# Ledger of designs, part 96: designed miniproteins, single chains, continued (4)

Each design is a single chain, and the fold is of that chain. pLDDT is the mean over its residues in the fold that is shown.

## One batch from the design tools (miniprotein)

Design m15325
Fold by ESMFold2-Fast:
Structure m15325 (fold): chain A 81 residues (1-81)
Amino acid sequence: SRILELARALMRLEREHLAEEAKRLGLSPEQQAQIEAVAEEAEERVLAWAEANPDASVDELFAQIARVWAEAMRRIAEIRA
C-alpha cells in the first residue's frame, strides 16, 4: 500500500540520519550497534502498524512515527549516556 511504502521511505531516512549522527559523534562500535538495533525495532513497529492500517491517513502515519521514534530516542539517550 502507499502508506506502507511511505512508512518504509520515512523510516529509512530516519535511520540513515541517526547512523550518520552516531558516526559524527564518535560513538563506539558497540554503542553504534546498540543504536542500530533500537532503530531496527522502531522501523519494524512502524511497518507493522502501516501493514495493519493500509487506509490510514498520512497525518496518522506521521503521528505513529513520531510516537515510536520518540520512544526509540529515549532508549538511545540511555545508550549514549
Scores: mean pLDDT 86

Design m15326
Fold by ESMFold2-Fast:
Structure m15326 (fold): chain A 116 residues (1-116)
Amino acid sequence: EKKKVVEEALKEAKEIAEELKKKGKDKEADDFLKITKTMLDTLVKSGASPETIKNVAEALKNAGKLALKGKYRLSAVKMTSLSIGVMGELLEGDHEGAAEVAKKMAEELEKELKEL
């Protein structure tokens, strides 16, 4: 199940990166894809639940959509905040907390997108 969630998330990330490249944002596209792949890889290696991986994937997708709307710096800051929060909970062994941090970030980013 984790493998399928990661594959679906990477497919969506590649689609966002291609759209950023079409807008002439090659560096932002490469950075987004690299951060997304690294984050998902780290979560799998850290034993994160499928729920945590799915919630992180949704938050990363929403951050990517912010970048597509021209909010590149905000996107980068939110992705960094997500990484620190989720990894912090996992390092403490709090798998439920990691899933909740990711879910909250995905919801906050969805709200931000609707206000644009």
Scores: mean pLDDT 85

Design m15327
Fold by ESMFold2-Fast:
Structure m15327 (fold): chain A 86 residues (1-86)
Amino acid sequence: MDEVTRAVAMEIFLVGMELDKELGLMDKYRDSYAEGLREYSRWLREKGLEKAAKKFEEAARKLLEGKYDEAIKLAGEGVAEYKEFV
C-alpha cells in the first residue's frame, strides 16, 4: 500500500470511529478499534514515525478506558502527523 492510500485508509478508519460513537456502538466495537489503532502504531514505529505512532498508541489506551472523545482526538492527531510525512 502506497503512503497516500495508507493516509486515506487512516481517514476512513477515523470516520468509522466517529460514526460508531454517534450511533452508540463504541462499547461493542471498542476492542476491535483499539487493536486497529495499535496495529497502526506498530507500523508507524517500524517506519521511524515515533510521534504519529505515540498518538495512535495513546488513542488505543484512551479507547480501552472508555474515553472515546479523547481517543478520536488523539487518533486524528496521529493521522495529521502521518499526513505531514506523506
Scores: mean pLDDT 85

Design m15328
Fold by ESMFold2-Fast:
Structure m15328 (fold): chain A 86 residues (1-86)
Amino acid sequence: MREEMLANAKEVAERFAEAMGSVSEEELREALREASKTYPEVTEERIEEIVRLYARIKEAIAAGDYEAAARYLVELLELMAEIQAA
C-alpha cells in the first residue's frame, strides 16, 4: 500500500516537474498576481505561501524526496481549496 502510494507519488511528482519544469517562482508569483485581479481571495500573503510551497516541492523533487514533495503538494492543494472556498 505505502510502496504503491510512493510509486504513484513519484510519477505524479515527475509529471508535475515536467509540466512546471521551467516555471520560476517569479513567473508563478506574476501568474497568481494576475489571478488576484479576478479573485480578490488571492491575496499577496496567499501568493507568497503558494510560491514557498512550490519552491519546497521543486527542491524535494530535485533531492529525490518524493514523500516530502507529495506532502507539500497536498498542502498546496489544501491552500488552493481554502482560497476557492473563500
Scores: mean pLDDT 73

Design m15329
Fold by ESMFold2-Fast:
Structure m15329 (fold): chain A 66 residues (1-66)
Amino acid sequence: AEAAARAELEARLDALVRSAEEGARQSAAAPGTTEVEFEAPGLVARATITVGPGTATVTYEISRQA
């Protein structure tokens, strides 16, 4: 069902957020923006990761396919 696919995408996005935040805390990397995409049945998620000194922010949009 679409609910299960959405939950899977949200879980993957949550893992991405945690990973990005931990990575930012461990290094003083210059600010940068990266875009990644995830698929699940009937859905696609596009995530934008912005890294700053000691912090990271992830924003995402989930869209239905067909």
Scores: mean pLDDT 73

Design m15330
Fold by ESMFold2-Fast:
Structure m15330 (fold): chain A 59 residues (1-59)
Amino acid sequence: SEEAEKALEELIERIKYNEPFLPSFDEVVAWLQERGFTPAEARRVAFEAFEKYAKEKSV
């Protein structure tokens, strides 16, 4: 969804800003739930964000 895509982009920017200190998966899931995502959606978006961040870094 458009909301999930925007949250994903903001999350990647926050991860980059906090380098070298990466947030934990649980912290990211909590942040997404505060933004109105369900627990299942938050876990899915958090997982995708970490995967996308890792791939972007390893290009």
Scores: mean pLDDT 76

Design m15331
Fold by ESMFold2-Fast:
Structure m15331 (fold): chain A 78 residues (1-78)
Amino acid sequence: MMTRTERLIEEVAKLSGLPVKEVEEIFDEAEEAAVGLPPAEAARTIGDLVSKKLKELGKDEAAEYVKEWFRKVAEELA
């Protein structure tokens, strides 16, 4: 189990005020779109898609947090 991702989902739920289940669904959709990509590119794609969806829901702080988090992960994987 990826405890890092679980903590990220919990943090995003707290920052956005969204239920954890809704945040999980947003992440699941982004992960499906990133299937087959190299790890660094997958991380950037997931970060961009989740951030975009959170902004559409008016959750700008959570969107920025997610984008920065995945940017750092992508840098580690490159």
Scores: mean pLDDT 80

Design m15332
Fold by ESMFold2-Fast:
Structure m15332 (fold): chain A 85 residues (1-85)
Amino acid sequence: DALNAQSAADLRVLQAALAGELVTPEQRALMLEILSSPVEQARKLFDQHRDQFPPALQRAIQGQIDNMELLERGVEAAIRRSKER
């Protein structure tokens, strides 16, 4: 399962970076800001600073932003359905 293997690899890269491995303190702080921001702000920050991260970490951060966006849309759809009943 290539997709599951790649997702696991991306998660390991994120975990290493969160622990301060593979990144400078400034890169780690920026990554935390991106991952803790609302999805639109996270996307803007990542697009502006993408080249500051190693390629493996760029892929992992992009994957997390995509997941955040999917979750946000799912939550918004559920809230709308609840309010419109």
Scores: mean pLDDT 76

Design m15333
Fold by ESMFold2-Fast:
Structure m15333 (fold): chain A 85 residues (1-85)
Amino acid sequence: STSQKLSELKDAAESGDLVRLQVVARSILSDISESSQNRIPEQTLEQAFQELIDAAKAQDGDAAVKILVDLEVEDGILSIKSAVA
């Protein structure tokens, strides 16, 4: 499930396993691209996951964690918390 994959992303980021972070992030990005869900701003989610993959490639765990704190799953729907700051 998307919730499990997001949990795996957070665990990988916290453990510094940037290879695992890339694998799970790419898996979620693939799910977003194949998703018929029209309730998610897919372009914004795709950009967030590309930035996450780029942070992992750069071995920047702090940047990866910053991206992850804005991601949430509620009722199986993946979303980005609106930045109100």
Scores: mean pLDDT 68

Design m15334
Fold by ESMFold2-Fast:
Structure m15334 (fold): chain A 82 residues (1-82)
Amino acid sequence: SKVKEQLESLEKLIKIYEERNDLVGIGDAYYARGLLYEKQGDLEKAIESYRKALDYYTKAKGEDDENVLVLKERIKRLEAKL
């Protein structure tokens, strides 16, 4: 499955960014994982991935960053569908 291959590639990227302490890279990889799960209709896993992306973006950029605020709103919208 193409999606399974993409998820496996993202897990490898997350590990690489973790080893490099690249907080933005970790956030980007989790955000991409969230988008893949959302496209597959797995909203629970999408929210989990987006929450991890949010944690890393907040650590890297701060709570008032535009991308942090947009991601918070995205999570809130998806949770309303559960």
Scores: mean pLDDT 88

Design m15335
Fold by ESMFold2-Fast:
Structure m15335 (fold): chain A 68 residues (1-68)
Amino acid sequence: SEQLKALEEQVRQLFSEEYAPELIALLRSIEDIEERLLLLQTAAALLNQGKSEEEVLEEVKKLVEELK
């Protein structure tokens, strides 16, 4: 979907090449658009708070498990 492609592009702009592919894989594992947006917004907020990309990835992995 076009919205998914836009969210994937935002991940590539926010995260390094080392971490972006795993964030994109998590985003693709979620079928609900609102939950995908929540994941990306959570990741962006944590980065803005000064969390490392590794720490952010661990937190959003936990969020994805809670959405199952």
Scores: mean pLDDT 83

Design m15336
Fold by ESMFold2-Fast:
Structure m15336 (fold): chain A 79 residues (1-79)
Amino acid sequence: SAAQARALQQQTLEQVSKLSDLMEQYRLLTDAAEQARSLGDEATAEELEERAGDVAGQLPEADRRALAEELAPLVAARA
C-alpha cells in the first residue's frame, strides 16, 4: 500500500505541474491525499495535504471562502 501511495503521489505531482487552474490543482492534491490515507500511508497523505495548502494560499479570496464553506462540514465531522 505504501508503494501504491508513493506512485499516486508521483502521478499527482506530474498532473499538477501541467495544470494552470489552482482550484483543479487543489482538488487533485486533496483527492490524492485522501486516497493515500485510505491506502494506509499517512506520511504521503500529509505531504499531499501540505502541497494542497500551498496551492490554497494562492487562490483568490472568493475561491478560498467558497472552499472553506464546502469543507466546514467535513472538518466538523473529523474534529
Scores: mean pLDDT 76

Design m15337
Fold by ESMFold2-Fast:
Structure m15337 (fold): chain A 97 residues (1-97)
Amino acid sequence: MTVVEYDPANPTQTVVDDSYHKAGETVSVLVEIEARRDQEVTLEADAYAITDDKETHLSSSTTSMPVAAGERVVYTVSMTALEDGQKVKVVLTFTLE
């Protein structure tokens, strides 16, 4: 389980799991966002499988929701490994308002 905190200075963050996964194993990334004002948060997640020297795109997801001022929200991004012995990478892109 990997926890990623939103950084306004770096709206795109890359998370690489250094563990090798089995086919069908679910990998979850928790993303914590703190709202400073009432705003709509759009989270884009692009998941990749890493095998030796190659990255293969697995999935893209986009989630948008309103977040209230002073609220801290946790989003869970889940992806599934396709083959035994691969690592998983997820690229998170945040858009506020």
Scores: mean pLDDT 70

Design m15338
Fold by ESMFold2-Fast:
Structure m15338 (fold): chain A 104 residues (1-104)
Amino acid sequence: MKDPRLQAEITAGVLEIAAAVTLTSVDILEKKYPDASQKLKDLLDQMRSLAEQIRALARQILENADDPAKVAALEAEARTLIQQLSTLDKQIQELIKEEEEKKS
């Protein structure tokens, strides 16, 4: 295995772990808040969608491991999705706190 391919495998592995952790967190929150507002359900669905997109990018990085330019482009897309994931996590936490305070 060449070093560039090894770096692509490491990046893909990190993205797969991030996606798996996110999906597990969504499942836990859905079970904890079964009567959640539609707004919270929509945010959880967006989080699941982002995790699925990150997983797809991880696969594409492995498939294109011998093309450094393609890998760099896919890594840039993954960074954007991870930032969106962080934003959604904050929104979910704030909404849960607000809904708990309102007994909704």
Scores: mean pLDDT 83

Design m15339
Fold by ESMFold2-Fast:
Structure m15339 (fold): chain A 78 residues (1-78)
Amino acid sequence: LRATFSAIVNAGLDAGDPQVARDLGEQLGLPQEAIDLVVQAVTLSLQASGASGEEQRRALAEVERLIDQAVAAAQAAQ
């Protein structure tokens, strides 16, 4: 579910550590592909936090795309 993946991304962002997103994904039994996509979303979001408004908008669009892919990967694994 998208809300679950958004919560995992936010937990990683709050900690400033993509490993938190990986640990939560593993604890929830998510497939490795979905976990890797969520970790990438956290990493990209952290890298973009100091960027220009244009770069932040592009990074947020990519983060949303990665979350959508993670949801699709988790659904395909069921």
Scores: mean pLDDT 81

Design m15340
Fold by ESMFold2-Fast:
Structure m15340 (fold): chain A 85 residues (1-85)
Amino acid sequence: SRDQGLTLYNQGLDLFSQGNYGDAGRLFEQSARLLEQTDPVLAANALGMAALSYRRDGNFERSRELARRARELYDQHQDDVLRRQ
């Protein structure tokens, strides 16, 4: 659900701020999966945070894949935000 996705996102932020990048990345990835249908911009942010977390944890392959997915999802929705005017 969206509420569970938001909870996981916030828990990921807490772990990231503490330097626990491996666990943070895992929570951000799970958050993105739950949020993709309801909050795609936040899901894209979660994928980006997961990518950054895995890169800092030394998991470069997973980081690169998730960064690509985050960019694609972000680009799909940033045009809507930029067209407000």
Scores: mean pLDDT 83

Design m15341
Fold by ESMFold2-Fast:
Parts: sequence; C-alpha cells; structure tokens
Structure m15341 (fold): chain A 68 residues (1-68)
Amino acid sequence: SEARREETRRRIEDAVGRLINENGIENVTIADVARAAGVSRATFYRHFRNKYEAIVAPLVRAVERVTA
C-alpha cells in the first residue's frame, strides 16, 4: 500500500512538472494533471487538495534549483 501510494504521488508530481514546463503554471488544471499521471481526478484528490499543493511538492524537492 505504501509503495503504491508513493508511486502514485510521484507520478502526479512528475506530471505537474511536465505540464508547468509545457503550459505555464496558470494553465495547469487538475484534469490535465490526472490524465498525464494516468490517474483519475478522485485519485489526485486523495493525494493533494488542489493543484497548488501538487505544484509545491516537487518544488520542495528541487528548491535549490528553482528561482522565484
């Protein structure tokens, strides 16, 4: 269960990063993230409350590389 939860969360975070690079942060939607990650919107909401929380998660991991 833990490994599957971690894998799903990682896929969502990776999808968020790709979509920000493609479309910019303002144009990223939960529906687009869910599709790119290969999960349902319901599964997205089990891990993150909104798109901003999902955006912040990979930024925390890469904080030293990210400029404001």
Scores: mean pLDDT 75

Design m15342
Fold by ESMFold2-Fast:
Structure m15342 (fold): chain A 62 residues (1-62)
Amino acid sequence: GKPPVVGELKESVYEDLTEEQLQDLIDFHKEMIEENPDSPAIQEASEKGIEYYEELLKKKKE
């Protein structure tokens, strides 16, 4: 399901996420990027988050 708030979750928590949860987070961060073009902090954090989640998702599919 859609995560309510990722907030300040540490990387170790993300490793326990399912493929569905990782995909939800990727989609959520893509929406954050589109909704907040004037927020470099959100842009940078969301881009890094997407890269990390995509790496985890690919690793789970190997």
Scores: mean pLDDT 71

Design m15343
Fold by ESMFold2-Fast:
Structure m15343 (fold): chain A 83 residues (1-83)
Amino acid sequence: MAAKEAAIEKEVLERAKELAYRRGTERLGPEGGRVAAEAVVRAAYESTLPAEDVLAGLSEEVKEVVKESILEAIREGRARYGD
C-alpha cells in the first residue's frame, strides 16, 4: 500500500474506466457502457480479488468489455511505468 502504487493505480483506474465506457457504449449501448465503467471501478478498487468474483452476476459481454479495458489500461500503464 505504498503511496507510489496508489498514484499509479489511480491513473490506471481513470484510463480503464474511460476505455470501458467507450467500448461498452459501442458494443452494448449507453447503459452497457455505464455498467462496464462501474464494474471497472469496482475491480480496480478491489484489485486483490479475482475479476471473476467482482464481476459475478454481470453478462458475459459486460465481463469481456471490463476485462479488455482493464488489461489495456494496465498494459499502457506498464509501458509508461518503464518495463
Scores: mean pLDDT 68

Design m15344
Fold by ESMFold2-Fast:
Structure m15344 (fold): chain A 75 residues (1-75)
Amino acid sequence: SRKDELIEGLRRFAAELEARRDEIAAQLNPEQQKLFEEAMEKLRWVVENADSLSLEELERELEEIDELLLKMREA
């Protein structure tokens, strides 16, 4: 299903970011690091709870993660 494909993509994306987290964080200032960690915490929560969330709830959580990452790029 579309939801299953999205969840699989999210798990792969989360694993890739976790593997590169220290490398990414080392390039960021303290304000950017805070936003990045907030985005990572939210991503981890979404991955952990993906099977319990509706597609619409998953989309909302992804929008919030995208907003945090955008704020990080602008900080």
Scores: mean pLDDT 82

Design m15345
Fold by ESMFold2-Fast:
Structure m15345 (fold): chain A 91 residues (1-91)
Amino acid sequence: VVTDPEDLEAEVKVALAQIYLAIAKMDKDPESAGEALRKAVDLAEEAIQLTDNPQIKADALDVLRASAETAREKGLDEVAQEIENRAEKLA
């Protein structure tokens, strides 16, 4: 079985998004944490647009939701609202 190239690329994008989310959670600087969260969201959104695989889409949506929650926890309300709006349009 050969993995669909678009599904493989989407899986890689979700994995990278999860890494950026982890970086943001550990980052004590609000500015760089916000940049990492935006990067995670961009990668997750790209993965959703690239794949029809429901599991990959679900994993990407989880990254979007967790990124919004992390932004709220760090007091990045504008970043959180931006991410929440993006996640709602993709669900």
Scores: mean pLDDT 84

Design m15346
Fold by ESMFold2-Fast:
Structure m15346 (fold): chain A 98 residues (1-98)
Amino acid sequence: SKETIKKIIEKALETLEELAKATTDPAMKKLIEETIKKVRELLEKGDLEGAIETLAEGLGKVSLMMLADKTTPAEVRRLAIHGEALVVGAQILLLIEK
């Protein structure tokens, strides 16, 4: 169960790396890169809950940026939605783990 949560966090990080490459918004790119860095630090410390919370906060801010910008490319929106889905999955698994 914890191994599955860790794998989902790792997939979310891969999705965020793709999102950072796809975005042309410097502010969004910086936010994503800072989120990736903090999540990796938490994951190395074994803080899965902190990693999930940091991912949720970062993706939430990305979503607000996309709502403010109608010109956000479809690929950027798709990657953000995929990242959000992975985070929700990790949150559900964390709640099920006794």
Scores: mean pLDDT 85

Design m15347
Fold by ESMFold2-Fast:
Structure m15347 (fold): chain A 86 residues (1-86)
Amino acid sequence: SAVEEAIKKIAEAAKNASKALSGEVLKKVMDLLKAAVHALLSGDIEAAIKHAEEALRLLEEHGDKKNPNVQAAIKALKEAIEILKK
């Protein structure tokens, strides 16, 4: 399903973010990704998109864009958002 594919992409983003980010930024990104997954499991697609978009914003703002793990996290999260928006 679209929800299962989006959750898989969010998990991929979380794994890559954990290798590239640290401290408060990593905590905030991980909290937002967990909130997005919880929203998807409850059927709140709009909330999931908002949480995922905020996590993407933090990755783009604070992540080193030359780091392959940042690039992979951003790509996975953009793919998750696109799946959820149709």
Scores: mean pLDDT 89

Design m15348
Fold by ESMFold2-Fast:
Structure m15348 (fold): chain A 58 residues (1-58)
Amino acid sequence: AMTELISLRNELSSKASSLTASEVSTLLKSHGFSASGTDTAGALDATGTLLNKLGSLS
């Protein structure tokens, strides 16, 4: 859950300049999340939103 989201966000952030939209989608799916962005920036925003949502739960 939160640890997986943090790991995913860190991986996306470190590879942001080299990832294609399809690679981002594959990474999201491999971590159990639906792809909601069309590029790396969209994926980072989506994972940030999920992290904030988890934070609000406690």
Scores: mean pLDDT 64

Design m15349
Fold by ESMFold2-Fast:
Structure m15349 (fold): chain A 105 residues (1-105)
Amino acid sequence: SEKFKEIVAKTLSKVWLQLQIDSTFLSPEKQKELRKLFDEFVEKVREILENYEKTGDVEKAAEEIRKLFDEFLDKYAELTGWSEEYRERLRKKVDEDIEKAKEAA
């Protein structure tokens, strides 16, 4: 449904803003790599949402987005050296937003 896609898009925007704020002290090279990682993540989410429009399978879409976000967070942590506690907080926040998106679908 349109509401599912809207909530996912809002969640991605909020995540990106948070990551930009939290990574302000990274070198320009690491900032560029972070942007590349996030752009690749967003492109894969777009593909999942296109498949969701064809199938209507909200559970599958939500699960695939969650797995992609976990992969993104692992790569992001390698780039930044940030703690597992920070990663778990971001993961939990996104999981909560994905559940709200599923309920709105």
Scores: mean pLDDT 80

Design m15350
Fold by ESMFold2-Fast:
Structure m15350 (fold): chain A 120 residues (1-120)
Amino acid sequence: MASVEEIMEFKKKLKELYDETREKLSKAAEENNAEAFLEAIDEFLKRLSELLDELLAKLDPESAEKVQEIWNELESRLEELKEKARKGEDVQKVFEEFDKALDEFFSKLEEIMEKEIEKV
């Protein structure tokens, strides 16, 4: 079971990753640079996967399963967004869909983490 301090550190790292990624995606969207946008999503998925692996090792099995489910959903949605960008959809529109997908992921993750904190 993760400690409150470990959950708070994870949230801080996740916010830093999100802020950095959002800046890169926003710039790529302004420049209509699909290649830079795709590279930023791939880097985000890789780094988020590493952060989640660290968290999953510390979570209760039930909480870990729920985090894995929302991660699989996010990964699937981001792969669809990558395909839209590759097909020449407006990068600004794809960025708006990315931002929405991340907001939904963070809301679900927060609910899981609050329940984990209650167990500590």
Scores: mean pLDDT 80

Design m15351
Fold by ESMFold2-Fast:
Structure m15351 (fold): chain A 87 residues (1-87)
Amino acid sequence: MSPVLEEIKAAILELLEAHRDRLGGDPAVEAAIEAIANAESWEELQAALAALGRALASLPVFPEDLARELEAVVREAGDKIRAALEA
């Protein structure tokens, strides 16, 4: 698979691992993290991230700071991919 996709997945998974204590072992969140780890295409990764967002929204306290960091990582990754393709 694409080395760029694997690097992006690794960055997202590292961020989620750093915050795992805040995620409380919620089954929907864990399933979404597994989907991210198993994503083999950019489309699958985006679908897994959407599922993660919905799972996080179902938590009693929404982790706004984690959601903001995830959005920043995904946006930066998308910008880097576009820049590489346009270069």
Scores: mean pLDDT 74

Design m15352
Fold by ESMFold2-Fast:
Structure m15352 (fold): chain A 59 residues (1-59)
Amino acid sequence: SEVEELRRELLERAAELQREVDRVKKTGSKEEYDKMTEKARKRFGEALKEYQERLAKLS
């Protein structure tokens, strides 16, 4: 179903963002980690908003 596809896409995006943060945490500076964490929060917020908007169109 489209709902299941949207949920999968959101979870995949969350996992990708978490991997980026984890990578920078291990290999980057504290400054790079803080910046990546901020970017990840914003990008996930955008993905969540898109998910909610697409769900609304299916309802």
Scores: mean pLDDT 82

Design m15353
Fold by ESMFold2-Fast:
Structure m15353 (fold): chain A 86 residues (1-86)
Amino acid sequence: SLGDEVVAAADRALAAVRAGREEEALAAAEEIKALAEKIGVPALGEKAVEAVKEAIAARKAGDELRFEEAEGIVRIIAAVIKIIAD
């Protein structure tokens, strides 16, 4: 389902952030955005990209709490998009 693809892309984005693979994290965030546009919730896709960028910035800064908050936001957005899609 499109909802399952969004969750899978979010998991890939967060795994890439943890691995320091910024380009792969941003590519996965763009997949979430494209899927959100297909589902009819482009604003949530834009918020997912923003949250992934925040997770990258937090990881680079070594700010574990800020990273955990951004990771939570990415997961919540993906879950909401899945509920709407499925």
Scores: mean pLDDT 90

Design m15354
Fold by ESMFold2-Fast:
Formats: sequence, structure tokens, C-alpha cells
Structure m15354 (fold): chain A 91 residues (1-91)
Amino acid sequence: SEVPSAEETARKLRAEAEGLRALAATLSGREAEELARLAEEAERLAREVAEGRLSPEEAHARAAALGAEAGLRLGRDPEVARKILAKYEEL
């Protein structure tokens, strides 16, 4: 199917939240706070879809919006973008 189950969607959103929290822990200041906020939003979406309050399709749309926001945020600070790229290269 084109849209995964609610359980799979919730699992992916929780994994994204953990990734964002891990990145926030390696940063400081406003950028760390912003990534932590996005992690909390992803975790909220995971709970809502798992509880049936949000469809997997809507959760995917909102997750894409969060990803776009994170991308814009990272693109504004070359140092933050560089640190995140370095962390991904280490993995």
C-alpha cells in the first residue's frame, strides 16, 4: 500500500523524534531548542496516530511539513548543517 499502517507510522515518527533529540543533544542554544521542539511534535504525532486521533495519511503530511521546517532551519545556519552532516557521516 502507498500509506503504511497506523502502527508503522507511529513507529517511524518515534524513531524520527529520537533522531532529532539525539542531534539536539550535540548542539547548543536556539538550534538545539528548535530541534528538540520538532522532536516533541513528531512524538505528539506518533501518539495521535497510534490512538486513532490522526490518520496515517494526515500524519505523513504533517511529518513532511516538520521535515521541511527542520530543513529550512538547518539551511539558515551553515555551522548547524555542517555538524549534522558530520554526525550522519560518522554513522
Scores: mean pLDDT 71

Design m15355
Fold by ESMFold2-Fast:
Structure m15355 (fold): chain A 99 residues (1-99)
Amino acid sequence: DEYRAILEELRAAGEEAERAASDPAKRILIESEAVAKLLERLGQDEVAEAVRKAGEYLAQGKEEKAREVMASIPEEKRQEAIAKYRELAEKINAVVEAE
């Protein structure tokens, strides 16, 4: 089941983020990469790349540049990515409940 594989990857990313808790920049990079990989699984490669780039800027303290990167994505593409991400989260939750 692909949703179980995704859940295990998310658990691994969460554990890695906890180990990096004392380094906010590393935590931002780990979380951004996890989100980007999920978006890639949903076929949202352009949004995934934007999330990675925004994460890099946020880790450097460049919040304005991170916002500019995200704002460069068309609204329709951002909304589609969010909708698909939400649907994936609901499917993962259903698998967890079945465990």
Scores: mean pLDDT 75

Design m15356
Fold by ESMFold2-Fast:
Structure m15356 (fold): chain A 88 residues (1-88)
Amino acid sequence: SAAARRAEAEALVAEAEREERRLTDQAIKYLSQGNREEAARAVEEGARRVRELLERAGKIDPSARERYLARAEEVERRARRAVEQILA
C-alpha cells in the first residue's frame, strides 16, 4: 500500500538522521583529540550514508523523492563546508 511504502521510506529517513548524528558526534570527538583527518572522514562518511539512505527512500516513495534528494544535497553542502573548516 502507499501508506506502507511511505512508512518504509520515513524509516530510512529516520535512519539517515541517526547516522548523521552519530557521525557528527564522532567527528566532534576526533576534533577534541586533535585528529582533524579522522574528523573530516567521519563528516564525509555521514554525508555518504545519508545520501544512500535517502536515495533508497526516494525509490520506495517516488512522490517524495525530490524532497529526500534535496535533504541529501543540503547535508552534503554542510559536510563540504565542515570538512573545509576542519582541514583549513
Scores: mean pLDDT 89

Design m15357
Fold by ESMFold2-Fast:
Structure m15357 (fold): chain A 105 residues (1-105)
Amino acid sequence: MEAEIERLIDLVARAVSEKTGKDEQEVREQLRAEWAALPPEYHPLAFALLVAEIAKFGLSEEISPELVEEAIRVLREAERRGIGPALSRTAIELLERALEELREK
């Protein structure tokens, strides 16, 4: 697994653990297993959704503006291809807001 994806999984696992009371290590291992089980063609979309989840938990400062821009690009491509259009649109709106906040710092 790429170091960047590993860091995104760690951030999501921490946020989910704090919100739900689940063990952080258990959540992290589940997310790693889910990533490993995905066909390579779904990795870009899964990456973009991890970035959107981090923004949803208010942890946008833990990621670079460039990473948020890449996630938006991937989600817009998925929406154009008709892959989960409602989910992609919501994630794009969330990430565009996060990007604006990062650029104002």
Scores: mean pLDDT 78

Design m15358
Fold by ESMFold2-Fast:
Structure m15358 (fold): chain A 69 residues (1-69)
Amino acid sequence: SAAARAALEAALAALRAGDTEAASRHLVQYYLLSRDDPAVVAAVEAAGRALGAGDTEAAIRHLEQALSL
């Protein structure tokens, strides 16, 4: 959905700005709205795990991958 995609774009923008709390909130919003392809969901889950581990660069790469699918 457009709303789910907007949540991913907002999460990526927040991570690029260094706001990991805002990024986490946007990812939660994505999961509530998402009915996406399993490959997109898997990339977003990888981004969430990277964010939980403090790896902001990996989280950004995974979100960019999700948006490219």
Scores: mean pLDDT 82

